# Designed miniproteins, single chains, continued (4), part 13

Each design is a single chain, and the fold is of that chain. pLDDT is the mean over its residues in the fold that is shown.

## One batch from the design tools (miniprotein)

Design m12417
Fold by ESMFold2-Fast:
Structure m12417 (fold): chain A 64 residues (1-64)
Amino acid sequence: SLEEQLEELKKKLDELYKQLDKLDQEIANAKTGEEVKEAILKTAEVVLQIMDLYVKIKELEKKM
């Protein structure tokens, strides 16, 4: 159902925000500039996934 699809997307969104929290900790705990750089690049990838999910959630909400 549309409700089940929306719940699944919201669940994925929550998991991505948890990944951002972990990446923030990785940046704080990084010992080298290369480790910081890799954590920031991963953060950028997660942010793009969050943007895509928000668009999809809003489109699905309009159909309900």
Scores: mean pLDDT 86

Design m12418
Fold by ESMFold2-Fast:
Structure m12418 (fold): chain A 92 residues (1-92)
Amino acid sequence: SELLEIKKEGLLLVLDYLIEKFPEDKETFEELKKKLKEAKSIEELKEIGDYLASILRSAGLDELAKKVEEIANAKSVEEAKKALEELKKLIE
């Protein structure tokens, strides 16, 4: 579950960033945040991550979308941690 928790951390961080940056879409991001907190599998996190990446790409945030996809598709704790660190550099 360490992989699951790191992926949740990364996706939650992106959602919190989007809530602050796009307050007009707060309801959509809060709903995704709820689904993410309730997710119990890597497959559910991938579905949420893929959907989030599609929203980011439609908003022109291609670099952030790529980092979300890297986190959602990470196959190991090491890959997920690396993707999380790169994501933090992009938004913090």
Scores: mean pLDDT 85

Design m12419
Fold by ESMFold2-Fast:
Formats: C-alpha cells, structure tokens, sequence
Structure m12419 (fold): chain A 87 residues (1-87)
C-alpha cells in the first residue's frame, strides 16, 4: 500500500476524531432517549452545533484544531461513561 504523507496522516486522524465525537454524541442522545426524552432533544441540538464546529475544524488542518477535536473527543467519552454509570 502507498505510504500516507504527514498531511494525509493528520487528515485521517482528524476525520477519525470527528467521527468518534459524533458517534459519542449520538450514543448520549440514545441513552437519554431511554431515560429522559427532553434531555435527548437537547442533545440532538448539541449534535447540530457539534457538527457545525467539527465542519469548521476539519476545513483547516492546524495543531489548534486537532487539539480542539481531541478535547471534544475526551469530553464526550467521559459524558458517555458518566451516563452509563448512572443507568
């Protein structure tokens, strides 16, 4: 297989982080839908805002944007774990 350039490797990493952030947000919405439908609706609105932020972050491949995606990934992963622990 052809080797990825450093720029392509950064792109793949950012896309992977973006997909994980959205995936975790969808899981949060699903978990709340079972327990609190009003909170699930709030999370759906958060998914729309996250999708806008992620779309802006992945347009410009900067270390700052990568760090923001990593922060969002960690925040949502912690939120998923917290919700699961409370169920």
Amino acid sequence: APPLSPEQQATVREIALALRVIGNAIEIEFLYRQKDPEKAEEVRKRIEELSKEISQLIRDFTPENLARLEELDKQLEKEVEKIKAEM
Scores: mean pLDDT 77

Design m12420
Fold by ESMFold2-Fast:
Parts: sequence; C-alpha cells; structure tokens
Structure m12420 (fold): chain A 64 residues (1-64)
Amino acid sequence: AYAHYLNGLHLLRNGQPNEAISSFKEAIKLKPDFAEAHNELAAALRLVGKEKEALEEEEIYHKL
C-alpha cells in the first residue's frame, strides 16, 4: 500500500499523472481506508480533467 502511494507521488512529480493515478488506485485497493492516497488520487484526477471522479475521492477522504 504505502510503496504504491510513494510511487504515485514520484510519478506526479515527474509529470506522469496517468501512471500516478494507477499507483494511487493500487494503494487504495490494498488499503481502502488510506486517506492520503484518496487525497492524492483526487489531485491527480483533477490534473487530467476528471473533476467528478476527483470530487468522489475527496468525499471519501473527508469521511476517513
């Protein structure tokens, strides 16, 4: 879980938001209550123009 989260952060920093989204989704798959992964997934989704999905992930983050 955490390793996938860190990989997602690295990919975001390197300008690879689609790959970052995949890494954050893997982190969440392994740990569904991983608040920070949901928050970073929302940011990455916004960066690629997926605003509705980003809002859904933020709602999950605020409930954790």
Scores: mean pLDDT 82

Design m12421
Fold by ESMFold2-Fast:
Structure m12421 (fold): chain A 75 residues (1-75)
Amino acid sequence: MAERAQKVATEAVKKVPGAEDASVRAVQDGDRVRVSISFPKPLSPEQAEKTREAVLEALKKAGIEAEVTVSGLPG
């Protein structure tokens, strides 16, 4: 499941303007999948939320239950 979640999240991130340089990682943690999206730059709240929403919608459409976290470099 984590491999599929990573693919879905990566495709969703590529469709979000300003998220082209973001790194996507998905890991299986028991019965849950955790998806981490890391930006190589400081994030605005708006950019973080837009990216998180896009990934959550894509995962939901694919039938994947996952926790999504979005992080950037310290400002």
Scores: mean pLDDT 79

Design m12422
Fold by ESMFold2-Fast:
Structure m12422 (fold): chain A 88 residues (1-88)
Amino acid sequence: MSKEELETESLLALSRMIVGVLKIMAKNEEDPEKKEFLEKAAREVEEKIRKAEEEIKKTKDPEERVKIARETLEFAMEQLRKADEYLE
């Protein structure tokens, strides 16, 4: 793999890990409203990853692929931050 391909895949893998964290948080949440919020956050990150992967397949520039993957991770991190703030 090129350095840019490895970076793209790594950023997407980190985004998928955040989905896993949100799903585990939702599974362990006893408050129905908080559980629904976490499940919605996980779904929004999964949809963002799906759209990003489709866009990356259509993108010829390796640097632009990294940018798409990075923006996807930033979105995932923001959803995790909002979940943490909502639970506190």
Scores: mean pLDDT 86

Design m12423
Fold by ESMFold2-Fast:
Structure m12423 (fold): chain A 73 residues (1-73)
Amino acid sequence: DQAYQQVKSMSSDELKDLADSASQSSSQDQVDQLKSLVDQITQAENNGDQQSVDQYRRQFADLLTQSSNSVGP
């Protein structure tokens, strides 16, 4: 999945910036979930839990894809 590959290569700071930019085009609920995942990634990185980091990054990529649902225009 292209979104996951991009998210996997990004830093937590870059993911936070991406979540913030999503506020322009996504619902507040989805933006809050993206930011929550960034917090979870940061916590897992601080704990040295690479498996959890990879899992949360995948969830972030999946949520980004869902947030881009076509509503009409």
Scores: mean pLDDT 74

Design m12424
Fold by ESMFold2-Fast:
Structure m12424 (fold): chain A 73 residues (1-73)
Amino acid sequence: MAAIAAALARLEAEWQERYENATPEEREELALEAGERLRDLAREAAAAVGGGEGEKLAALAARLEEKIAEARA
């Protein structure tokens, strides 16, 4: 879990930096890209953790996927 938390923190820092330097149009696209990467990270975390916690992370990834689809519609 600590390694996954560190990976998430690095991802957040990287995307925040890009987001702050982006135009309004680029920010909208970056938000969607960040959502997709967070979804992927949640899937990786689900596989690593397993059990009930892994199921919760897999459900989070599914919800993120649904929200991304809604935003692109």
Scores: mean pLDDT 74

Design m12425
Fold by ESMFold2-Fast:
Structure m12425 (fold): chain A 88 residues (1-88)
Amino acid sequence: MEKLKEEAKKALESGKLEAMMVRVGILSVEDGREVHEVAAKEFGEEKIKLLSLGEAAEAMKKAYEEDPEKSADAVAKVYLKVKEKLEK
């Protein structure tokens, strides 16, 4: 979990997570929907529901910058789902 949280943090801060989320949505509408659902569950449906995957990633980054400790688990869960969809 600690390694996953560190990877997720670096991906979020570098813009890699945003690029990965957008790529998932381009490759598969269903996989993109699953990633969007995890983000909405973790960061709030009202905040995420109407956003694109790229906009959702930016909203997540802002939430993490405001409260890293509270948001770390949520970011890691979204990152794990994105990795699952992009890895063979």
Scores: mean pLDDT 81

Design m12426
Fold by ESMFold2-Fast:
Structure m12426 (fold): chain A 72 residues (1-72)
Amino acid sequence: AVERYRELAEEIARAFEKAGLTDASRNARLVAEKLPEHPEIGPAVEIAKRYVDEGDLDTAAFIVQAIADALA
């Protein structure tokens, strides 16, 4: 389960990187790194991935930023 969420976070990071959203991509990579220590954020990562898949990168970036801020 944790590895699946990590894979989703890495896919989100790549989508942000491709779109030129450098800070959002870094936040998504941080979330991927922290997932083994914080498996409770997995469902939020899954929600962010749905927004990426729908092309709503702004909402996805907002969710990922909120997760990253909570982990700081």
Scores: mean pLDDT 85

Design m12427
Fold by ESMFold2-Fast:
Structure m12427 (fold): chain A 65 residues (1-65)
Amino acid sequence: SRIEELKARARALAQEYEANPTAETLRELVETTLEGMKLLAKEAGKELDEKKIEEELAKFEELLA
């Protein structure tokens, strides 16, 4: 399933970040986790405020710069 694919990818990215901590790997990990959360919310019949999430991601990207 897509959720299982995202879990596997997030785990791989987390291991990569632990071995080689870079802003790029951390950003990919955050984006992958966010996509998983969106899918879980949709499956539970809940809507995520995607605009709010995008605003928080933009702030997080500024912290990485």
Scores: mean pLDDT 73

Design m12428
Fold by ESMFold2-Fast:
Structure m12428 (fold): chain A 116 residues (1-116)
Amino acid sequence: MKAEKEEQIRKILELLERLAARVAAALTAGDLERVIELAAEFAKEIEETLGMSLEEAAELLREAGLERHAEALELAQTVRENRDTDPERAREAAARLIEVLLEPAREEAEARQAAR
């Protein structure tokens, strides 16, 4: 049971790292629409790969103390739900998702600088 949950968390984190890399590439290209597509595809892949809802996956991450990663899953779900019905809300969620995904790299750089 515990080992299975740890493996599921590792898979979620691996998918989030791939999403972060692809989002960074899309931003370098100036393509926000691709970020929306990537977020929606990621949300679907989590459900298909893990056999659980994004709400359940986000709760699993929160229980592990990974609050920022849980927020990223919730934002990806918001993008997926709104991309066809409320494109502006999907765009706002995508912008927040970008911040959440890229923030860890900035925090690590700042912590490394402060430790000197």
Scores: mean pLDDT 78

Design m12429
Fold by ESMFold2-Fast:
Structure m12429 (fold): chain A 94 residues (1-94)
Amino acid sequence: PVKPKYKKITYPEERRAEELRRLFDDIERVFKAFGYPKGLFVKLVEEFLKIYGKDLTPDEKALVRELVDEFAKKYNLTPEEIEELRKILDKYLD
């Protein structure tokens, strides 16, 4: 979908970064609510990037990679899940 373009719009950079962090907090709550099922985080990240990946700035893409890495370390994801996440990140954030 194409939205109307304005000549210049001022967006608070802090707000956009905070929205991404809040989204990952929501993903964590969903993950915890379902009892930490294997593969759920991978699926949620893929669905997010499929919808929003093309609209992300380079800084936001870097933040998403950092948030994914932090989540993988925090929840001790399997090597197979980590490899799948790398493939998804490369596919949508390339």
Scores: mean pLDDT 73

Design m12430
Fold by ESMFold2-Fast:
Structure m12430 (fold): chain A 79 residues (1-79)
Amino acid sequence: DDEKFLEEVRKKMDELIEKFKKEYPSLNQEERDKLFEEVTKEINKLFDEAKEKISPEYMPRLNELKREIAEKLAKVFEE
């Protein structure tokens, strides 16, 4: 079920962002850069795996999720 699969992907990404958001304010610049790189790598891995498993007709929904996740990450960088 592609809809349930997308919900699971969203949940995993939201958990990664929540972890990042909680840790980020307490870090220095070097630690922030490292955490951002690690989170970005995990998110990209999840999207690459999802592209392989999801039906082509659900690709626009996956791309929209990727955009939403990018917006959530950008908000973490706001003071």
Scores: mean pLDDT 79

Design m12431
Fold by ESMFold2-Fast:
Structure m12431 (fold): chain A 81 residues (1-81)
Amino acid sequence: ESEEIVKEFKEKIEKIKEIMDEAIKTGDINKLIAAELELIGLEIELEKALKEGKISEEQYNELLEEIDKLLEKIREYIRSE
């Protein structure tokens, strides 16, 4: 149960990461903004999963750290352009 939900979040994060890498290579700012919004949406869903007891606090913290790293990378790139 918990492990399957974590796997789904990891798969979504990886897909967004691929989109981000492509957008950075092509300079597609609109695609980066879309990726940022998707990451924010995942952060909200992750908080909901924790609140509903679907994932552990440890799993939540690990996934949140990955999301936050990607958000920082997007925000830094947008600010530098």
Scores: mean pLDDT 84

Design m12432
Fold by ESMFold2-Fast:
Structure m12432 (fold): chain A 72 residues (1-72)
Amino acid sequence: SREEAERKLAEGERARAAGDLRAAAEHYFEAGVIYKELGDLESAERAFTLAYILYEELGDLDAAARVAAVAK
């Protein structure tokens, strides 16, 4: 649901503020998947972009590639 996606974005922001970049990236990715399922491609793109940036910061190239693949 949209409410679930919004909750995942909020969880991502909280995790990022706490310095847990991996948890933040995972929550943003989950939000992106939900937005994509809802057909909200604009919100999905923003959420996937946030997840991608954080996985790149973590040096997790496999996770970053997964986000890019799902986002298309």
Scores: mean pLDDT 87

Design m12433
Fold by ESMFold2-Fast:
Structure m12433 (fold): chain A 68 residues (1-68)
Amino acid sequence: PKIITDKGVVVELPELPNGKTKLTNDSTAKVYNLPDSVKKEDIEIEADLEKGEATLTVKGYSEKGKIS
């Protein structure tokens, strides 16, 4: 699955469970268009698979996105 946020951050994951997922440095996720100050392990994802929506939380800041 792929998440694209309203600000153009892209997260690609082999699996995206419903609910909360915390990314780690070892996560197989690919992340694009992150600000230079942000690392993969700073990202938490809250997914609603039924609605095709996700929220990315980065150091307390939240971005809305769509699941494709």
Scores: mean pLDDT 77

Design m12434
Fold by ESMFold2-Fast:
Structure m12434 (fold): chain A 87 residues (1-87)
Amino acid sequence: SVLEQLQQQLEAVDAQIKELVDLLDNKAPPEVILAHIDALEAAIQALKAFLEAHRDQLDPAFVDRLLAQLDGVLEQLAKLKAEISAL
């Protein structure tokens, strides 16, 4: 179902965020951190595309809030990527 696919994509994004936090806490090499940021950005873009494709099958208010939250995460990742790339 659409809800099961949404749950799977949300769990995948959550797992990628937790992995990125762990890499940062363990002071992983910059190239490893950048690769994980790229993977997380791709996962978030896929989730955004899924939400737009299934907007009529989901609660519109929920979709709008989640899209705004995902855009906020992408903005934070862009800032982090710039900081790491400057090293």
Scores: mean pLDDT 89

Design m12435
Fold by ESMFold2-Fast:
Structure m12435 (fold): chain A 65 residues (1-65)
Amino acid sequence: SPLDGAIRMAYEAAKQGPEAAYNAAKAAVLSGLDPETVSQAARRGAEIAGDPEAAKAAYEGGLKG
């Protein structure tokens, strides 16, 4: 599903830090994913990665896509 793909991208990016999380979220929206789906994936991916700063960055990236 689009959500599963977005969660995977968010998790991988969150492991590399907030800048990577921001860029991944922005790219996901630009690739046609719904911003709400990207926001949900960002939260879930960051929860799995354990990085709240990456979660904030991913949310901001989704807004700017």
Scores: mean pLDDT 76

Design m12436
Fold by ESMFold2-Fast:
Parts: structure tokens; sequence; C-alpha cells
Structure m12436 (fold): chain A 96 residues (1-96)
């Protein structure tokens, strides 16, 4: 059980780092980029502090929903696609 939690945290943290890179590379709106990075950095801290697989899963889902919310507020289809892709990366890692 302990090793499973550590492995899951590592996978989700790697996905968050990839999502951060994707947002920095593809987002052209500095305000949207700032808000998305705040969500992702906050998620990273929460995942590092998580004490159960359930907590990791809940943080993963909440983070993905926040990114989708930001995407829905964006008028730029490229920014929307980047945020949706970031959300998918995090959800996929949380499912493994």
Amino acid sequence: MKKKLEEQKKKVLEAIDEAIRLVKERSTNPELQREALEVLEGAKERIEKAKSLHEVSMITVATALLLVGLAMESPDPEDRQALIEAARLILKAGDE
C-alpha cells in the first residue's frame, strides 16, 4: 500500500510538471497562463502532502475540473486546447 501511494504520487507529479510545460509552451495569454500555473503549482503541493490514494484521486479530479473551467472562459481555441490537454494528462496519470 505505501509503495502504491508513492508510485501514484510520482506519476501525478510528473503529469503536473508536463502540464506546466505544455501551458508555458502553448498558452499565449499571460493572465490565463498565470491562473493555470497557480492551479497546477497548488495541485503539486497538495499531491506532495496527500496521505492516501483517495486524496490523490480527489486532488487530480479537482485540478482537472479547474483547468477545464479556465479553458471554458478562454476565447482562444489554442489556449482552450492546451488547458484541456493538460487536464487530460493529469486525469490519465490519476487513473494509473
Scores: mean pLDDT 84

Design m12437
Fold by ESMFold2-Fast:
Parts: C-alpha cells; sequence; structure tokens
Structure m12437 (fold): chain A 100 residues (1-100)
C-alpha cells in the first residue's frame, strides 16, 4: 500500500530525529529552543503519518511515540509547558485509539 509505505517513511524520519534529540538530551548538548525545533519537525511527521492511515493501532503507536518524545523533553526542561501539554495530549489520543 502506498499509504502504508508513506506512513512508514514518515515514522522512520521521525524516529531518526528523535534518536538524535535523545542523544543530545542525554549528553546535555541541547537547549530548550533546539529541542522545541526538533520536536516541531517530529510532530509534523507524526501528524502526517497519522493522516495517512485509518488503522487505529498504527495511529496509537504514532501518538505514543510523539508522547514519549514530548515527555523526554519535559523531563529535561521541566518549565517547558508546551512539551508537558504535548505529552498529555498525544498520550490521551493514543489511549482513545487503543480502547476501540
Amino acid sequence: SPALEAFRKAMDEAMKLAKELFEKIDNGEVTKEEAREMFRKIDKLVEEAVALTDNPELKAQAYLFAAEVARRIYQKFPDDEEARKAANTYFAKAIEYLMK
């Protein structure tokens, strides 16, 4: 399926960015502003991936991934209200799809 291939491509790109972000967080080599910019790119890819599938399990996986990225940013930068809200929002969306 072209849609499934596009979903996988978007998620692969998001996961590569998340890996880079997590490495920078763990090394103390990222500012809150840089983490936000990387998250915006990840968020866009996740939302694009979710739009490409009607499969609730794939939507849930994508949202859980986005929630985890936001949670890691919030853990590093506890004053990042946007990261806290994103983690909560995406976790809630994932649970909605998993409970169907």
Scores: mean pLDDT 88

Design m12438
Fold by ESMFold2-Fast:
Structure m12438 (fold): chain A 120 residues (1-120)
Amino acid sequence: SSKDLEKIAELLQEHRLLAAEVLEKMKSLSPEEAVKLLEEFLEKHKKLGEEIIEILRKMGAPEELIERVEKLFKEYLERLEEVIKELREGKLSVEEAVERVEELHQEFLERLQEVIDEIR
């Protein structure tokens, strides 16, 4: 339904704003504080994925499209966890972590939007 697609668009917009806020806040944090903030962001990302999948199932979206969305959320989650690990191990500066998360988040949103557009 158009209402369900509007709800997905709203959730994605809220998550875009949250990601921008997280990235800006990270610039002023120690590596240890940045790790904690990214771990909180990662938990919110997991919940977003669960909510979007629930809406897609309610809409009767094809299982193939649902599996593609699940894979996109999982891929981004795993790549974000690697950034957190490298930041924790001192292999990345906070500045480098911000740049990497920004790039990862942009790629994720672009790929997710392409899948969602196939449902229209």
Scores: mean pLDDT 87

Design m12439
Fold by ESMFold2-Fast:
Structure m12439 (fold): chain A 101 residues (1-101)
Amino acid sequence: SAIELARQGGELAAKGGTLAAKKGRGRALHLGIAGALRGAGAVFLAEHQKTKEGARRAGLDARAGGKLAARGGKLAGSEKGRKLGKQGADLGAQAYALGSA
C-alpha cells in the first residue's frame, strides 16, 4: 500500500541519514541529520495518518529525506548510507504517486 511504502521509505531515509551523519563532517553531517529527521517524520506520518493524504505527505517527506541522506552519504564516503538514502527516496516517490492516484 502507499502508506506502507512511505513508512519503509522513511525508515531507509532515516537509517541512511544516520550513517551519513555518523561518518560525515560539515555539510555531510548536516545533510545526514536533515535526511534522518525527515525520514523519521515520514515514518511518524505514515503510522499516525493512515489516509491517502497521509500517504502522499509521508511519501514526499521520505523522498526528500532520502535525497538528503544519499547526498550526505556520498559526501561522507558512506556507500551504505548513500544506497539506503536512494532506496528511501525511490520508495517515497512511489508512495506519493500511489497516494495521488
Scores: mean pLDDT 88

Design m12440
Fold by ESMFold2-Fast:
Structure m12440 (fold): chain A 68 residues (1-68)
Amino acid sequence: MDPVALGRALGEALRAGDRAAALAAIDQLHKSGVLTPEERARAKAAVEAGDADGAGLIVAGAMSRAGV
């Protein structure tokens, strides 16, 4: 999977309030090696708590670290 495309899909899901799509994108980013298990758990917890901005920041930080 393309991590850049997954990051865009997550951003669109978070902006739309689509929790299911956001959780799916986070799981795919973890499968792609962009997110560690700990980053995945924190991002999913933020989405489940309704903290879309927090989830986005966690994933953006991980993508920056991964060079994407």
Scores: mean pLDDT 82

Design m12441
Fold by ESMFold2-Fast:
Structure m12441 (fold): chain A 68 residues (1-68)
Amino acid sequence: MEEYIEKAVELMSKHTDISREEIEKMLRQVVEVGSEVVIDNLLKNGFPELSEEEKEEVRKLILEAIKA
């Protein structure tokens, strides 16, 4: 679980002024909810600067964290 969250935070932090601590907090909440709709809303509305490829990678990492 932690490994997936840390990797997602690293990818997401490259294109935003949001702190790593705040990104980690958001990701932990999304993992707790376990909803693909919530994941999609976070990536679309919170991190629009990520490429489609980066969004897909982050989405996969979050889904693995939920599954773990």
Scores: mean pLDDT 78

Design m12442
Fold by ESMFold2-Fast:
Structure m12442 (fold): chain A 93 residues (1-93)
Amino acid sequence: AAPLTVTASPKELKVKVGEKATINVRVSGAPAAGARVTLYVDGKEVASATADENGNATLSFTAKKAGTYDAIVVAEAGDQVAVSEPLKIKVEE
């Protein structure tokens, strides 16, 4: 099977406190459909979803305080794990 890969976009988000940051996730490889995708912000799990038949998912994050946050998306399917490139979420008051 092709190796599992995950891409998250956009790579940098700018939002305000209380505003929803939306991250689009694409899982590729086999098995991408039904993969569990999890959003980690500063190492903490904040959201999760299941990839659809095309490997697509949407994750959202709403910050309680201003700051610059480092985020990653982790995709898990069977015995395979893939990690996205880091994302930056800039939250302003």
Scores: mean pLDDT 83

Design m12443
Fold by ESMFold2-Fast:
Structure m12443 (fold): chain A 82 residues (1-82)
Amino acid sequence: SEEDKIRLTLLQLAIEIAKAKKNSDNPFYKKIYEVLKEYLDRLLEKHDVPEEFRQKIYDAITNPEALEELKKEVEKLREKLK
């Protein structure tokens, strides 16, 4: 439950970061990207997240195909937490 909630938060944050990065030609979205990425990095350190899961999150931020798979995982995890 607690671990699943943390995982869901990290995955949702990755989706928002990817969205901001896609629009980073706009200075406003570039700043959002920078702020959210710093926040993500802090959460990953705080929760001692395994390297494999960190890699998955970073891949989703840069790779649109990986992002779509991450979104599917978020939906499954939301259903599990209901």
Scores: mean pLDDT 82

Design m12444
Fold by ESMFold2-Fast:
Structure m12444 (fold): chain A 62 residues (1-62)
Amino acid sequence: SIRDQLVDIRRRLRRGQAVDPAAVGALLRQAGFDPATIARIVDLIRAGRYRDAAAIIAALLS
């Protein structure tokens, strides 16, 4: 499921593992999240701020 993919992405980001920011953005759009929030998460991943990106994804999944 999309939710399971986002949980996996969050775990990878928390471990400092690289993820494709475009693929993460596509999944978040499919899940119906706000475009401004998606842009913020994608920008954080591109900046290497993986823990900050993971925290926002965690909040969205709560």
Scores: mean pLDDT 88

Design m12445
Fold by ESMFold2-Fast:
Structure m12445 (fold): chain A 61 residues (1-61)
Amino acid sequence: SAAEAVGRAISALGDELGPDAPGSKVAEAARAGGASPEIVEAMASGKNGAEAVGRATEAAR
C-alpha cells in the first residue's frame, strides 16, 4: 500500500541521515521527496532522526 511504501521510505531516510540529524532536517528531506504536509509536520516535531521517523510512521498510517 501507499502507507507501507511511505513508512519504508521514511525509515530508510532516517537511517541514511543518521542519529545526529535533527528532526527538521529529516522533515525537509521528506518534503522534497513528496511526503504529505501531515508527515512533514510530524517529522519536524522530533528532536532527532529516530523520533522524526517514529512520528512520521504513525502519521503515515
Scores: mean pLDDT 69

Design m12446
Fold by ESMFold2-Fast:
Structure m12446 (fold): chain A 92 residues (1-92)
Amino acid sequence: MNEERLEEIKKQIPKYYEHLKEMAKELMKDREAVEKELARLREEALKNKDQELLRQVEAAEKMLELIDKLVEGAPIDEIERLIDEIYAILQE
């Protein structure tokens, strides 16, 4: 079930690659503020032992990595792998 859904999402990535790159460039404009906020949320999650918040922060950190890779023009296979990792984090 999850494997079929992931494969369907991966098939859509090449169709939206240019759109995703444009969105990534726009998100990078506020990146410094987002990174600073994520660092604070990570510290808060660790201090409070909030596993759910920590998971959300980990997913967001992977999303920033995905944004970097998209802007840099990384291979689609690498983009798909990062999306798989983000999805796996969010499903738990």
Scores: mean pLDDT 72

Design m12447
Fold by ESMFold2-Fast:
Structure m12447 (fold): chain A 85 residues (1-85)
Amino acid sequence: SSLEEKLEEILHKMSPEQRAIFDEYVAHLQAAVQAILAGDLAAAEEHWKKAEALYAKLKSTLSPEDQAIFDEVWARVKKALEELR
């Protein structure tokens, strides 16, 4: 019933193609965080834009219910990155 449990269920039912997009999305988010921590705002913006594009692509392949869970996760990610500046 937690957001983490719902996300895990979505990840377990993903196709290999969906999982590849998700893994690339996560890699760009991790790279954006590392760039922010290093003070490289240009690199952070580049990785963020790539993550946004991958998120949109992945979201379009999901059911409306799974899209809602992903939107909640994305909102939390955006808030966390905003707090890092």
Scores: mean pLDDT 84

Design m12448
Fold by ESMFold2-Fast:
Structure m12448 (fold): chain A 86 residues (1-86)
Amino acid sequence: SEYDKLAEEFIRLAEEAEQGNLDLDRLTEVLHKAAALFEKDGDYDGVFRQHLLIHLIKREVAAGRITPEDLAELLREYARYLRSKA
């Protein structure tokens, strides 16, 4: 499913984050793909919380306030959430 493919993208981002090599532009691109998929499914309930959380995480990463390990864990948790929708 498209949710499974998207979850795999977040797993790859988590691996990049653990290595300290995360491209914030790539993270933004994958977040936009998630938004488009949720819009297609009309599932707005619960998604706003996830989108808000991811936006906050992106801001924390840009500010240097989150560790690579913590970011990787959060991205894997988001991937698990996406797979639950598949």
Scores: mean pLDDT 77

Design m12449
Fold by ESMFold2-Fast:
Structure m12449 (fold): chain A 78 residues (1-78)
Amino acid sequence: DRHVREAERALREGDWERAREHVEKALKEDPNNAKALALLGVIRAREGDVEGAREYLTKSFKISGLDDDLHSLVSRLL
């Protein structure tokens, strides 16, 4: 997904507003997009919202299972 890739890039660059915008667009197209949910969890973690981060990351991993690519992505961004 193009929006997921743009959100990941924005997060690496520290551009929170742009990352949030692209995650919202990805989730509007598919609310069960595991990667978009994982990126939303990362955004919440960096905002200091530990509870929100846990909720979105848990939902993401339940949808994707133990996806090594998702686990690696979250680990790199946190």
Scores: mean pLDDT 78

Design m12450
Fold by ESMFold2-Fast:
Structure m12450 (fold): chain A 75 residues (1-75)
Amino acid sequence: NQLRQLADQAIEKARNGDLKGAEQAVNQAVAILEQQGNSITAGIVQLMIAIGNAVGERLEGLERAAEYIRKVAEE
């Protein structure tokens, strides 16, 4: 499951402080969700990222978004 692999990569990169790597993995997962027609999940992920950016928790926001993608990928 490519979504799960991308989510796991994003979580690991975010925890290691790799902002660029975490963003790349989450953006790839969002693109897959949009291609699958799962626009609601993609929108929620983008909102989580926007909230993290607004409150100065960019890495934490990306980790939360990736964990949410992982849960959706397991269902």
Scores: mean pLDDT 85

Design m12451
Fold by ESMFold2-Fast:
Structure m12451 (fold): chain A 58 residues (1-58)
Amino acid sequence: SLEEIIEQLKEIVKKYFDDKEKQQELASKLLSKITNDDDIAEAIAAIAETLNELYEKK
């Protein structure tokens, strides 16, 4: 479900970012952008791409 995907994304973000304020800001932006079913797949793809870029910078 979408809710489960969002929770997994939050866990991934927490692992990558140590800053709680940045984590909250990112989570809020992600939730607001994927409110619409028509845009969900595109939003998830963009999020996954961004997270992959951040993982490479470890």
Scores: mean pLDDT 61

